# Ledger of designs, part 31: designed miniproteins, single chains, continued (3)

Each design is a single chain, and the fold is of that chain. pLDDT is the mean over its residues in the fold that is shown.

## One batch from the design tools (miniprotein)

Design m9125
Fold by ESMFold2-Fast:
Structure m9125 (fold): chain A 102 residues (1-102)
Amino acid sequence: MAKKIVKITEELKKTVDAGELDIAKGVIELYASTLITSSKSGGIEAPRAIELARQAIDLARQGDLYGAIRLLSRAMAEYYYTTGKLSKKEAEEAIKESEKII
């Protein structure tokens, strides 16, 4: 999961850097919306992850794609931590690596 967060961050940054802004925005919104839906349907509530994912969508809609990617990476780390797929250390390390990319 930590490597997945970093990989998604790298791919999204590369898309933005290539000037494919509409594609990057769409992908950010898709990942964030999927996280919100998964949090609600999975039987384990991750309210902080939902809030970060909503903020990522809002920044993407405002055209702040790097800010949106940052919040999306944090939302994914929070979700995987809350659902037991990452330890706190792994989640914090995934966030730090994602911050270095953007």
Scores: mean pLDDT 84

Design m9126
Fold by ESMFold2-Fast:
Order: structure tokens, then sequence, then C-alpha cells
Structure m9126 (fold): chain A 75 residues (1-75)
């Protein structure tokens, strides 16, 4: 979903290293993919557990894109 990824890129501009706050990323994914914020947060946390997470529990754009793939596959 190109629109979800573009919004995640814009969110990455909010932090100097392009890192994404998990809660803010979950809200974007919930709205763009039509899932609950809880479902989006669960997918983002699954990626964080499997691939690791950066300082302060923040995700890279690539990790957030993996969460998009998980949510799209569950549909």
Amino acid sequence: NEKAIEKLKELGKKYPWGLLNITEAAKILAEELGVSEETALKALMEVAEKYGVGAFGMLSLGQAERAVEILEKEK
C-alpha cells in the first residue's frame, strides 16, 4: 500500500535519524490499512521482536514496511 508507506516516510522526517515512534506508526497503519490501532501495534511489535529495535524502542522505515506486509497478508 503506497499511501501507507508515503505517510511512514513523512513520519520519519519528525526524528533526526528517520526513526519512527511505534505508537505514531501504528496510528498511520491503522488508518491507511483499515485495521485497529491495537492490530497495527501488534504487527509493529512483532517486527521489533524478530528484527530488533533501535534506541528508545523506535523502528526504522524498513521495519515498519515489514509490519505493512504482515497486516496485508492477514487480509
Scores: mean pLDDT 74

Design m9127
Fold by ESMFold2-Fast:
Structure m9127 (fold): chain A 112 residues (1-112)
Amino acid sequence: SPLAEEVLARIPDATPELVAALATPNVSADELIEAALAELRRLGASEEELEGIRRIIDVASDRSMPPEERRKKLEELRENASELVLRFMDLLERLGNILLALLELLEEVHRR
């Protein structure tokens, strides 16, 4: 998506205000998630790490899953997670939002 490419080009300069603007309904959250994952791949994340992040997103976004089952599945995913995937899980727990957690992770990786 052209919008996703424009957003990715600005992620290193992402402020809380920019991140909040990206959460507005003028751009697809799914497109921004895919763009963030593509940028993580460009910055050296393995396909296994990207798959781990996608599994966490699937569990966290499944509103049909009971909260206790979701917590158990996230704890199981944590046991075999790489440092990058563990950091994403910590950010997701702190921020409570998948897109904001991905953007914060991407900013941290880009600063390294």
Scores: mean pLDDT 71

Design m9128
Fold by ESMFold2-Fast:
Formats: C-alpha cells, sequence, structure tokens
Structure m9128 (fold): chain A 67 residues (1-67)
C-alpha cells in the first residue's frame, strides 16, 4: 500500500544518500511491489542506482515521497 511505498522510498533515500546504491535499488523494487509507488519514478531510481549514480537515485526517492 501507499504507507509501505513511502517507507521503502524513505529507505531508498537514506541508502542513496549514504552511497549504498545496491540497498537503494532493493528499496525501489520493494516500493513498486507494495503497489502504492509511482512505477515510472521508481524505475528511474532503479536505473540511477544500477549505474552507481547515488545522487540521481536520491532525487527519485524524494519524488516518490512527494507522490
Amino acid sequence: GAADAKRNARAGLEAARAGETAAAMVAFHEAIKSGGADRELARRGIEAARAGDAETAAQYAEKLLQS
């Protein structure tokens, strides 16, 4: 649900800010799986995290928290 999506988006933001891109990617996948996340924003966050771009991953996590 939406609460699970926001919890996972927050975890993704914290991981991305710490430079933990693998953990951020897992958090984005869990946000999608919860059914309450903007799937396009989460997908872009996954792509950034996979590329090792922690700053861009953090930006998409912030957008997920605002959606």
Scores: mean pLDDT 82

Design m9129
Fold by ESMFold2-Fast:
Structure m9129 (fold): chain A 75 residues (1-75)
Amino acid sequence: SEFDEALERIRELLADDPELAAQVIEAVRFASTLPLDVARAVLDRVAAALKKAYPEKAEEIDEIKARLIAYHEAA
């Protein structure tokens, strides 16, 4: 699924920190259970924190976020 593909992209993005990858994936899975507006707020906060830690990966982080939001909207 597109959702599972997005989770795999998170694992690849954070390959140097598998513990952080697991925490981010858990947060993303939790967000997927929430109403769209709340899910968007959670994903925005997670993406902002990741972009602060990995500014060189900002574009890829935003692309993954956009895909997750689009998947949630289509559900």
Scores: mean pLDDT 85

Design m9130
Fold by ESMFold2-Fast:
Structure m9130 (fold): chain A 65 residues (1-65)
Amino acid sequence: SSAIEQAIEVIDELDPGGGEYLRELLEAGDVEGARRLLSNALQLAKDLDLPQAKIDALEAALNEL
């Protein structure tokens, strides 16, 4: 999914290695862990007032899970 790939990039920008961790959770089928990571990243992105495109990517990825 393009939304998941964009979210991986955004999370890795916020916390180096976080994007790879999201990928590992998804590959392991840990949907609950992936949702938690994405939700935390989305909240942080909003708190930091990141560009809307990055917030949208995190929200789209979360909505795919």
Scores: mean pLDDT 87

Design m9131
Fold by ESMFold2-Fast:
Structure m9131 (fold): chain A 62 residues (1-62)
Amino acid sequence: EEEAIRAGRERRLAWLRDMLTAAGVPQDEIDARVAAVEKRIDEGVAAGNPHLRQRLLEEAAA
């Protein structure tokens, strides 16, 4: 499960980078936004947020 959660996290962050790049967002803003989302995901997983864990598992399976 932890490996799948990690995989879902990586896929979500990669998707976000690709989406922002396609939208023409500057690289420094992309980096800042991705870092903020990564921090929130890590904090939520550490806090045992069941909805976030479920979403990341679904992301890894897609």
Scores: mean pLDDT 79

Design m9132
Fold by ESMFold2-Fast:
Structure m9132 (fold): chain A 120 residues (1-120)
Amino acid sequence: SLAEQLEALARDVGRVADEATKLMIELAKQGKDPVEAVKEAGKKLITGAREAARRHGLSDELIERVVEAVKKATDEAIKTAERLMEQGKSPVEAAEEASKVFRLTVGRGVGDVIREALAA
């Protein structure tokens, strides 16, 4: 059913999002700029989300909505990292806080896409 496909998508996207948040922190610990770390993690999740959605047989229209949710989460995480760096926080501290904002915003955005798809 569509509900089972969307539940499987949410589970797969959640796993890749957790990997992406770990990547953000690892890159910052290696001396990478936290904004660049967020951008790389966002790209990883966009690729993973597209692959997961195609694997579960979802429409291109639905795939694009999921990708838009990830792009929005990436933008919010970038703003968080930039603000914290301007406040004199370390790159690792900025990446850790940006990773929390990213993960929460991905969960909310993908959840919204799923609820809207099931209401159609």
Scores: mean pLDDT 89

Design m9133
Fold by ESMFold2-Fast:
Structure m9133 (fold): chain A 66 residues (1-66)
Amino acid sequence: VSEEELDAEVYVALGLIYIALANLDRQKGDEEGAKESLKKAVEWFKKAVDINPRYEKELKEAEELA
């Protein structure tokens, strides 16, 4: 695996972590925290797509949630 592909995979993992945090925030009734986490997820997926366009689907799904 190339270094750029590893970076993209790390960015995808961070995006997924922030989506999970947003879901937990919503379960707690923290809608503001959930929206903040979703914005961060979108930012990480954008970085992943900049490296590897294969992650564009994940980016679009995150943008729909934000």
Scores: mean pLDDT 80

Design m9134
Fold by ESMFold2-Fast:
Structure m9134 (fold): chain A 69 residues (1-69)
Amino acid sequence: LPSLVEALRAAIEALEAGDVEAAERHLLEAYLQASGEVKELIEKAGRALGEGDVEAAIEYLRKALELAE
């Protein structure tokens, strides 16, 4: 499995490329490894994607990445 940081970066890159399916796979990989505030941010990103808000999802994931580094 990729690391948490690698999964978060891959999810952001997929969303920036418009590949929501790839982003969802990477989000699941990150979610399984995350805890605390990072996990909460991944959950918020998933909810934003469910609502079609890709920009909000990217912002939550960038914040999760900053905390996970």
Scores: mean pLDDT 85

Design m9135
Fold by ESMFold2-Fast:
Structure m9135 (fold): chain A 79 residues (1-79)
Amino acid sequence: NADELLKKGREAFEKGDYLEAARYFAQASIEYAKQGDVTKAIESLAEAARAALANPDPEVRKEGFKYVKEASDAVLDAL
């Protein structure tokens, strides 16, 4: 569920697993958007973007931002 995905994203971020964190936050954003919780969807999307940017490898940052884009599209559809 969305709350568990958000929790997993935060745990991954604390461990320095930034790509994994970005994926979990993006998935949480999509699930919150499906639930109509636009506020939490946007907050989770912002956390996904921050996690993607935290990775020192530019190619891994690009991969993270692909998930951010997918979540952005879902949030836009929920507006």
Scores: mean pLDDT 87

Design m9136
Fold by ESMFold2-Fast:
Structure m9136 (fold): chain A 55 residues (1-55)
Amino acid sequence: MPSVEELKEELERLIEEARRKGVPERTIEGAEQALASGDATVLLAAIKDLREALE
């Protein structure tokens, strides 16, 4: 399983890409809240949600 640090790095990259691609601000806000939590389960869920939004 990735470390919390690795998950935060991945989520930060996805947030940046989501902003560039015009993903709704509400979705980005959720991801930013997940990033602030530092919880691996929350981070994994946010990464999955952003990846689905980017497809």
Scores: mean pLDDT 80

Design m9137
Fold by ESMFold2-Fast:
Structure m9137 (fold): chain A 116 residues (1-116)
Amino acid sequence: SEKREEIERLLAEVDRLVTEAVQAAKAGNIDESKTLFEEALKRLDEIQKVIDSVTDPEELEYIKELLDAALQRLDVLREWAEKTLTPEQAAFFNEMLDKLKSKLEEIRKKVEEKIK
């Protein structure tokens, strides 16, 4: 569906912004990294608005699977950061990942509540 494709596109934009934020953090550009994470959070807000208009249970189940996959990708990034970055960089990065994870979990809970 059109709404499903829009959510997939927005999640792909989140992945891109997070990847760019990682590269900025590695280069020591912490302010740029923060801006990119804030843009990723805005994309999640857009996803939530699209989900508000979805009523089909099968489409909501599919969206839930997409959100679960996105949460798994954040967990992989956390593990990478802990192994690869300095302690200070990892602390900053994990704080930003926690904000993204919290927002994704909030959206996922809303999807589950719409299904039941």
Scores: mean pLDDT 85

Design m9138
Fold by ESMFold2-Fast:
Structure m9138 (fold): chain A 70 residues (1-70)
Amino acid sequence: MSPLEKAREYAQKAIDAARAGDWETAEEYLKKSQEYADKIEDPEEKRQADLIVIAARLIMVGERLDRELA
């Protein structure tokens, strides 16, 4: 499994944890996703991984806000 694949996997796990309301686990998986993104040497793959992490972070913020406003 490549660093890009791992970044994608952990980003999805972060989103899933956030949707379940497990913010501690979500933040942990997001951190792991970013750590794998940072290990990517190819500029295009790194750009893809960075966008995946940004998207996951935005989804997590939306999920948290929805729960706090409910």
Scores: mean pLDDT 82

Design m9139
Fold by ESMFold2-Fast:
Structure m9139 (fold): chain A 75 residues (1-75)
Amino acid sequence: SKKEELLKKLEELIKEAKEKLKKAKSLEEAQKIWDEFEKEVEKIVEEAGKISKEATKEIVEKVDEARLEFLELLE
């Protein structure tokens, strides 16, 4: 389903962003990595909105969880 494809794409983006953030050597580099992640997330949320409110909710909840994990990596 399109929802499963978006969830898989989001999971891959989260994994890549985490790996890059762990290797970031400066706050400026980390900010660029996070900014690129947020741009890709905007596209995924827009696509989820075209599917259903339920798909949007699942995507947003997973993004919110990822943002908390990113904050932990930047402390």
Scores: mean pLDDT 85

Design m9140
Fold by ESMFold2-Fast:
Formats: structure tokens, C-alpha cells, sequence
Structure m9140 (fold): chain A 92 residues (1-92)
């Protein structure tokens, strides 16, 4: 399923970027790359699937920006540990 594979690839790449640099700039770069992956695969997707994928991406990355903005140094460390566990689960 192209949708499932795209979402998994987006999740893996985004987590890798965030684990290297947990900043608003890293989230924005990850969102840009995710939207680019959707655009590159648009010929394999219906317009409805593209709209759904873009909405999921925009909602997810908006959530990450807010989490980073509202976190102190200790909370960012915990967030990073949780992201590492998520990446390990996706790479199984």
C-alpha cells in the first residue's frame, strides 16, 4: 500500500531529523521533505488520498512544533527519548 509505505517513510525520516536536531527549524525541514515525498508520489495517489496525507502531515508537524515550543530542557530530553523508542519500533 503506497499510503502506508509513504507514511512509514515520512515517520522514519522525520524522527531521524528530530533526533539529530530537536528544533523548530528541524520540524519545518521535516514537514517540507514529507510534503515533497507526497508530491513525488502524486501520480500513484488519488486527489482524496493526497489531501488526507497532507492534512495528516500538517497536523502532525504542527503538534511537534507546539511540543518543542512548550518544553524546557528536561522535557526536551524526555521527548527525545520517546522519539528514539518510536524510531526503533518503526525500524523493526
Amino acid sequence: NVNSELLREIDIKSLEILLKDMSIEAVEESEKEALKLIEENKSKLTPEEIETLKDVVETTFSGWKKAIENSNEEQLKRLKENLKKSLEALLK
Scores: mean pLDDT 80

Design m9141
Fold by ESMFold2-Fast:
Structure m9141 (fold): chain A 65 residues (1-65)
Amino acid sequence: AELAREAKRLLEEGRFEEAKELLIKALQSLGYPKDLAEKIAEDVFSMGKEAALNALEELEDVAKQ
């Protein structure tokens, strides 16, 4: 939960590289293997800031439950 929230803040500040790294760590904390987490993060961030932000918001909602 905390990793996804911090990644969202970094993304809002325009720190794409740092936000992407935290997204990878958040996905791994949910049980995704590293290779898959890296691929998901690359795909999401390649679609732009808003797509990455939406993905992080969904991760926060899942982690809250």
Scores: mean pLDDT 77

Design m9142
Fold by ESMFold2-Fast:
Structure m9142 (fold): chain A 61 residues (1-61)
Amino acid sequence: SELLEKLQDPSLSAEEILELLREHLDNPVIAAALKEMEEMLKQGASTEELRKAAINAVEAS
């Protein structure tokens, strides 16, 4: 999918990853994952951890 391809870009910041997922908030799996990722970021998660969470959410959709 186009979203999955974009998420594979290693130059994406944590903020850009979150912005990509916000475009798909009508999907309940992505909406739930976004809430978890925002909490992960608050707890010091790396950009790579956020990217993996985003990819998993898109694949589960």
Scores: mean pLDDT 82

Design m9143
Fold by ESMFold2-Fast:
Structure m9143 (fold): chain A 103 residues (1-103)
Amino acid sequence: AVVQASSVSAKEGGSVTLTATDTSSLPVLAVNWYQQKPGEEKKLISYNGKKADTSSRYSSSVSGKTASLTISNLEKSDSATYFVQFLTEDGWHWGSGTQLTVY
């Protein structure tokens, strides 16, 4: 299973780090992060530690079984649900999503 916090709040102009942990015994091979806004499809924002857009305010890292996504210079438009996807030897596993509210 992939565990994410259900909700996080952060201040506009600040930064936030979202974390996800894979609780399986299998090694993590890759990690993707997706942003989903209400009424929209999931958009890939980071793949295996790389940005989908190099100009983006996103940075990601993986340490052992834990993935982190940091969003800097927060905007109100960053309010969305963020999903992690972990690759292990038994396939891709989705996290439950973290709802970010920027106030």
Scores: mean pLDDT 81

Design m9144
Fold by ESMFold2-Fast:
Structure m9144 (fold): chain A 104 residues (1-104)
Amino acid sequence: SLLPRPTEEQVRKAAEDLRNFLKQSKRKTITKEEYERLLEAARNADFTALGEILNRLKQGKELPGAKGEKIELTDEMIDEIARAVEEAVLNDPRVLGFAPFTAS
């Protein structure tokens, strides 16, 4: 994407919105692979990938890699994903999904 770097306010709001969105999701169970995909997108601060994943979950659709054992999506797991987004953006600018992370 060509979006500028998000502000600290936008990062915190995105983390809170993600937490609330996942808690309100039509799906209350996910596979380990789906959880790892969410956590990876969160750690990389890939807001495009996060948006795609969240929209699929909102609609009750399967994510890529939805094969395997289904586990309950707990509040603790949701909080881990949200904190991964916040920590990734605050601690390492490379994970914002902007240059220089994607450039060189």
Scores: mean pLDDT 63

Design m9145
Fold by ESMFold2-Fast:
Structure m9145 (fold): chain A 65 residues (1-65)
Amino acid sequence: SAGDKVKAAIEAEIARMRTLSPEEARAAYMEAVGRLSEAYAAGVLSQAEVDELRARLDAALAEVL
């Protein structure tokens, strides 16, 4: 499904962020947050799924800062 593809893309970005510089990780984080917002607006992810993935993105960013 479209939602599963978005989740997979966000999980790949989370893993990638841990290998990036702080500047690159921040850029990747902003792109991923934008993608989540678009997926929510399109109805392909629920609010709960967005909240969970955003918490994981926040945690990954904190690990590289």
Scores: mean pLDDT 84

Design m9146
Fold by ESMFold2-Fast:
Structure m9146 (fold): chain A 91 residues (1-91)
Amino acid sequence: MEEIIELAQEAIKAVDAGDFDRALELMRKIRELAKKMGNEKLVELADETIDSVEVLRELREQHPEDQAAIDAARAGVKANLERLIKEVKEL
């Protein structure tokens, strides 16, 4: 439980630092823990968050000039991570 919250908080820091490989590594660990718990909702949230990090990474690599799209994608990643933390705290 606490481990998922710590991993998610580190993932937020990694996203802010632009370290998307680290964020994805942390999210894969969260997904494995969610699967071990048998919590399908957390697995879905983890998968959605992983997808949003991949989109943000691709936008920064392919369209670094599109600051509005990058900012929106970053906000989406953070919202997904905060939602995941909230769901874990409510267990």
Scores: mean pLDDT 84

Design m9147
Fold by ESMFold2-Fast:
Structure m9147 (fold): chain A 82 residues (1-82)
Amino acid sequence: SFEEKLEELERALKAGDYERALELLKEIGLEISKLLEEGKFEEALEIAKKVVEIIKSYPEALKNEEIETLLLIFEDAIKLLE
């Protein structure tokens, strides 16, 4: 479930396990893309907002260029859907 993946993401970020965090962010991103293709815009938006909130709670993770890039992609998706 998305809730379980978001909890795993938070644990990975807190532990500094950026390899695992990147895997989870890519998986969540692909699942959000599927929701968008299905017209589930509200659900996709809520999940994207939760991802952004979690990443921003661990600012040390933003020193990783790939995590910073994925954060920007999620933020841009939120702006397009709002």
Scores: mean pLDDT 88

Design m9148
Fold by ESMFold2-Fast:
Structure m9148 (fold): chain A 82 residues (1-82)
Amino acid sequence: MKIIPLSPELRELEAKLEEAAKNGDLETMQKIVSEAFKKLDEENASREEAIAFTALALRAVGIYLDNLIKKAKKENKPLPKP
């Protein structure tokens, strides 16, 4: 597989994004993704770099959703009745 080199700044954002996903912090995840895509746009990054970061962001979303599903199943909260 071709390894696409990400800038050190993007690698730090990736690590923070994964941590936020594990903590269920959607607001921090959105902020990090926005900052990363702004940097990619400013640097006129290749499509390959954008795809690589998008794949990492999707992985973080997967972690977030898995954590939400597990938490919801454990809490087993019924919908509020009128």
Scores: mean pLDDT 71

Design m9149
Fold by ESMFold2-Fast:
Structure m9149 (fold): chain A 76 residues (1-76)
Amino acid sequence: PLELVERGDLEGAIRELQRSVEQSERLLPQLEQQDPGMAEMAREVAEVYREARRLVEEGDLEGAAELLRRHEAWLE
């Protein structure tokens, strides 16, 4: 999603960020059962993607890109 934000592809960025949130949320019940620490990380990752999507929707592409770059190790 960072690349799409950096290119100014608002629709693409919102779509990919929404997929990332949904993926993290979908895995959460399984992670809570297997590893509570990983579940906590997945919740934090989902929050980062959700905040980045909000910034993109508001037109703050710079803020969204900075947020995603700051947390890239958590998003992989």
Scores: mean pLDDT 75

Design m9150
Fold by ESMFold2-Fast:
Structure m9150 (fold): chain A 87 residues (1-87)
Amino acid sequence: MAAELLAKTEELIEKEREKVLEYLKSLGASEEEAEEAVRLLERAARLGAQGLAAKAAGKTEEAEKLFAEARRLREEAERIILAAEAR
């Protein structure tokens, strides 16, 4: 289950990358800003999946740290997107 979740997360990241990039560029982000935001969102998704796996294994402290890091990366990506839209 946990290993399947991590593998599925990587598959979805790879499959949706171009679609997310095009969407962000449609919102007014430059190619560089879209690439950076996508990298942050991809890393957040991986950390979130790792956090769910850690939680399932009973590693509560590890899961909390992983979820907190994923949240910070999502907030950073959101700042890039909102700044691009505000121009």
Scores: mean pLDDT 80

Design m9151
Fold by ESMFold2-Fast:
Structure m9151 (fold): chain A 63 residues (1-63)
Amino acid sequence: MEKARKIAEEVYEKHKDLFEKLAEKSGISLEDLKSGMAALAAAGYSKEQIVDLVKSALESLES
């Protein structure tokens, strides 16, 4: 559990602008987005895979 939270936090810190835009466009809180990232990390997703999923979600909301 601790490793998943650390991964989520590191991804957020490196890509803050991306997550802030996703929160704004989706209406999901940053806290809930961080929890979602931690869940993905716990499920075995890499930092790169999590970032790609967030980018894809943001792109789908912008189109």
Scores: mean pLDDT 79

Design m9152
Fold by ESMFold2-Fast:
Structure m9152 (fold): chain A 90 residues (1-90)
Amino acid sequence: SQVELLKEALKHAVEALKALAEGDAEAAREHAEKALELLSKADLSLPEVKEAKEHVEEALKAIEEGDLAKAEEHLEEAIEHLQKAIEELE
């Protein structure tokens, strides 16, 4: 279901944020990439889902550039948008 897919994406976004807090950029990238894969399968006509996907993409770019603080900010935004999307569907 859409809700289950978004909850799985949220789980990976949270794990990516946790990995960044622990200084593990590789684990953060792997979890953020999984979140992006799941969000790319989601209904992007939903504004909160589209915003979450764009923030995960920006977080991945920030990780590649070594800007872990910016990656953290974008993952926090993605998590907020995902939580809102899930609430609106339930």
Scores: mean pLDDT 88

Design m9153
Fold by ESMFold2-Fast:
Structure m9153 (fold): chain A 72 residues (1-72)
Amino acid sequence: VDPEELEREIKIALALMAAAVAISSKLPPEEAAEFLAKIARQLGDREAAEAMIELLREAGMDEAAELLEELL
């Protein structure tokens, strides 16, 4: 596996875990967006950030997904 591809897959996995934590904890939209935006900024990967937003929308957290997009 290409080291760059592996790094991206790890970042996406971390992003999805963070989004899953926000979803399962039923965080208010503003808190969920702020929490995930901090993690997305630390990861520095657009595809990881997009994966977070997609998972939030899939889980019905549309307001949190919209706020996260605004913060990125």
Scores: mean pLDDT 83

Design m9154
Fold by ESMFold2-Fast:
Structure m9154 (fold): chain A 68 residues (1-68)
Amino acid sequence: MDKKKKEELEKLYKKGYEEIKRLDKELGVDEAGREMNRKIRESSPLESLGRGLAFNDWHLERLKEQAK
């Protein structure tokens, strides 16, 4: 992967992670997940990848919290 694309993906991941955390706080888990999935589908390929990775990490964190 090109260095510039990697740096852009890292920025998009951080933005997506902050976005999903904000949506979770505002809308709750279920609606935040639906909204993020909608945004992923509407995104460019690289933006979709960054958001998708952020969504996956957030989802795993929430599952871990529920397992306690």
Scores: mean pLDDT 80

Design m9155
Fold by ESMFold2-Fast:
Structure m9155 (fold): chain A 75 residues (1-75)
Amino acid sequence: DEKIKKLIEELAKLFREGAPEEEIIKKIVELLKEKIKVEGLSEFDEEEAEEIARALLENWKEIATNEQVAEGLLS
């Protein structure tokens, strides 16, 4: 939970600093892997995680206008 929140904060910082999309995608993948571990689920396929990360990045702007919603979705 707390580790997921920290990853979300790091992701938000990357967006604010204008980090390369690859760095943002890697951070999203890391967040997804951590959430899966916390939920006690089987590991995600890395390829699927990257595809989901790209989709999240494309829609992130709409979700990021409401950071609390984004946190709720991932936590």
Scores: mean pLDDT 66

Design m9156
Fold by ESMFold2-Fast:
Structure m9156 (fold): chain A 75 residues (1-75)
Amino acid sequence: KPSDEEIEKEFKKYDTDGDGTIPVSKLPDFLRSLGIHFRGPGDMEREAKKMDKDGDGTIDWDELKEYVSDLERQD
């Protein structure tokens, strides 16, 4: 189970421009690096859209933290 510190460290690795966001296109590789696996690429696309509230094609740190917290509450 990834800790908040592990998530932050991986986030910084994928945020190569230092703008505080990860492009949706990099999100599958990022989540995979945290040990989060989806059954197929379609599941990943749907989860990325859920995190991207503004539809700007990027995921910021706050959106990612909320998403990971929601994963802990999935039955």
Scores: mean pLDDT 69

Design m9157
Fold by ESMFold2-Fast:
Structure m9157 (fold): chain A 64 residues (1-64)
Amino acid sequence: SSEEIRKKLLELIGRILRIIGEMLDLELRLERGEISQEEYEKRKAELEKELEKLKEELRNLPDP
């Protein structure tokens, strides 16, 4: 139903925004010297992988 599709769309958008927020926080922590370059690169790669999966789910979601 349109309602189920809208619910899934909002869920996916919420998850994407959360990941983007985590990526921004990670960059800020790197700038402040609160995290190492190695840990930054590792965590950023993990977040980018999660983001790509969610973006694919969003692309394959039918219009509400």
Scores: mean pLDDT 85

Design m9158
Fold by ESMFold2-Fast:
Structure m9158 (fold): chain A 71 residues (1-71)
Amino acid sequence: SIEEQVEKARKIAEEMTKDLPEEKRNYAIQTAEALARAFARATGRPLSDEEVEEIAKIGVEWGLLIYELEK
């Protein structure tokens, strides 16, 4: 399901950001989840594990950039 793919992306993002402050981590994780959900819906197919990992990585990077712009 889409939510299973989102949960996988969330877990990857949580692992990638485990040493970051909670506020930064929340931006990274929420962005990773949002991107995974958007891509799963847009493709109309299950994402591969490799696609979920890459999306989670991009989401973390973008979430951290958004945090820096909003503070």
Scores: mean pLDDT 84

Design m9159
Fold by ESMFold2-Fast:
Structure m9159 (fold): chain A 118 residues (1-118)
Amino acid sequence: MTRVSGSATHTVQAPAGSTVTATLTVKATGANVVNASVALVAGGEVLGIASGTAKAGETLTLTVTAQVGAATVTVTGSVTMESDTAGGVVEMTLEVTLEAGGSTTTETKKGTTLVATA
């Protein structure tokens, strides 16, 4: 059994009264996702967290939304996979949307592609 972990992080400077939404999409091919999480953190406080799992051949989507009062928000997506065979792959994509003053801005970050090697 091979266990591999990866993460993606994005930082957003949010004005007072903003809404931050983070979506983590995880696609499992030939490996099981034993843990996936997306978290919104500001000033060392967790504003929101979502977690889940996926079996080989499944796609998992996790979404967290929080209202923020003038803060730097750190968004972290994390995935851990397990595979009993070499060649299992997990692809991770983190998308962060900031809604402020009637405007919406979206930034997409591709996370680490995890591969089971031995």
Scores: mean pLDDT 78

Design m9160
Fold by ESMFold2-Fast:
Structure m9160 (fold): chain A 59 residues (1-59)
Amino acid sequence: ARGAVDAAQAAGAAAGAAAVWDLSKAGEPTRENVERALRELVEKGAITEEQARAVLAGL
């Protein structure tokens, strides 16, 4: 359903943004560092590849 898809994307974007924000405190928030953090989250199952892509598109 449209609402469910939008809610999942919003939740994923929020989780990715929080990870990026934490990463920016530990080092320079470069595109490479952001992509690495998002990849780690996907590998851990915290977010999907689609959610990671949405976060990168929002940057």
Scores: mean pLDDT 63

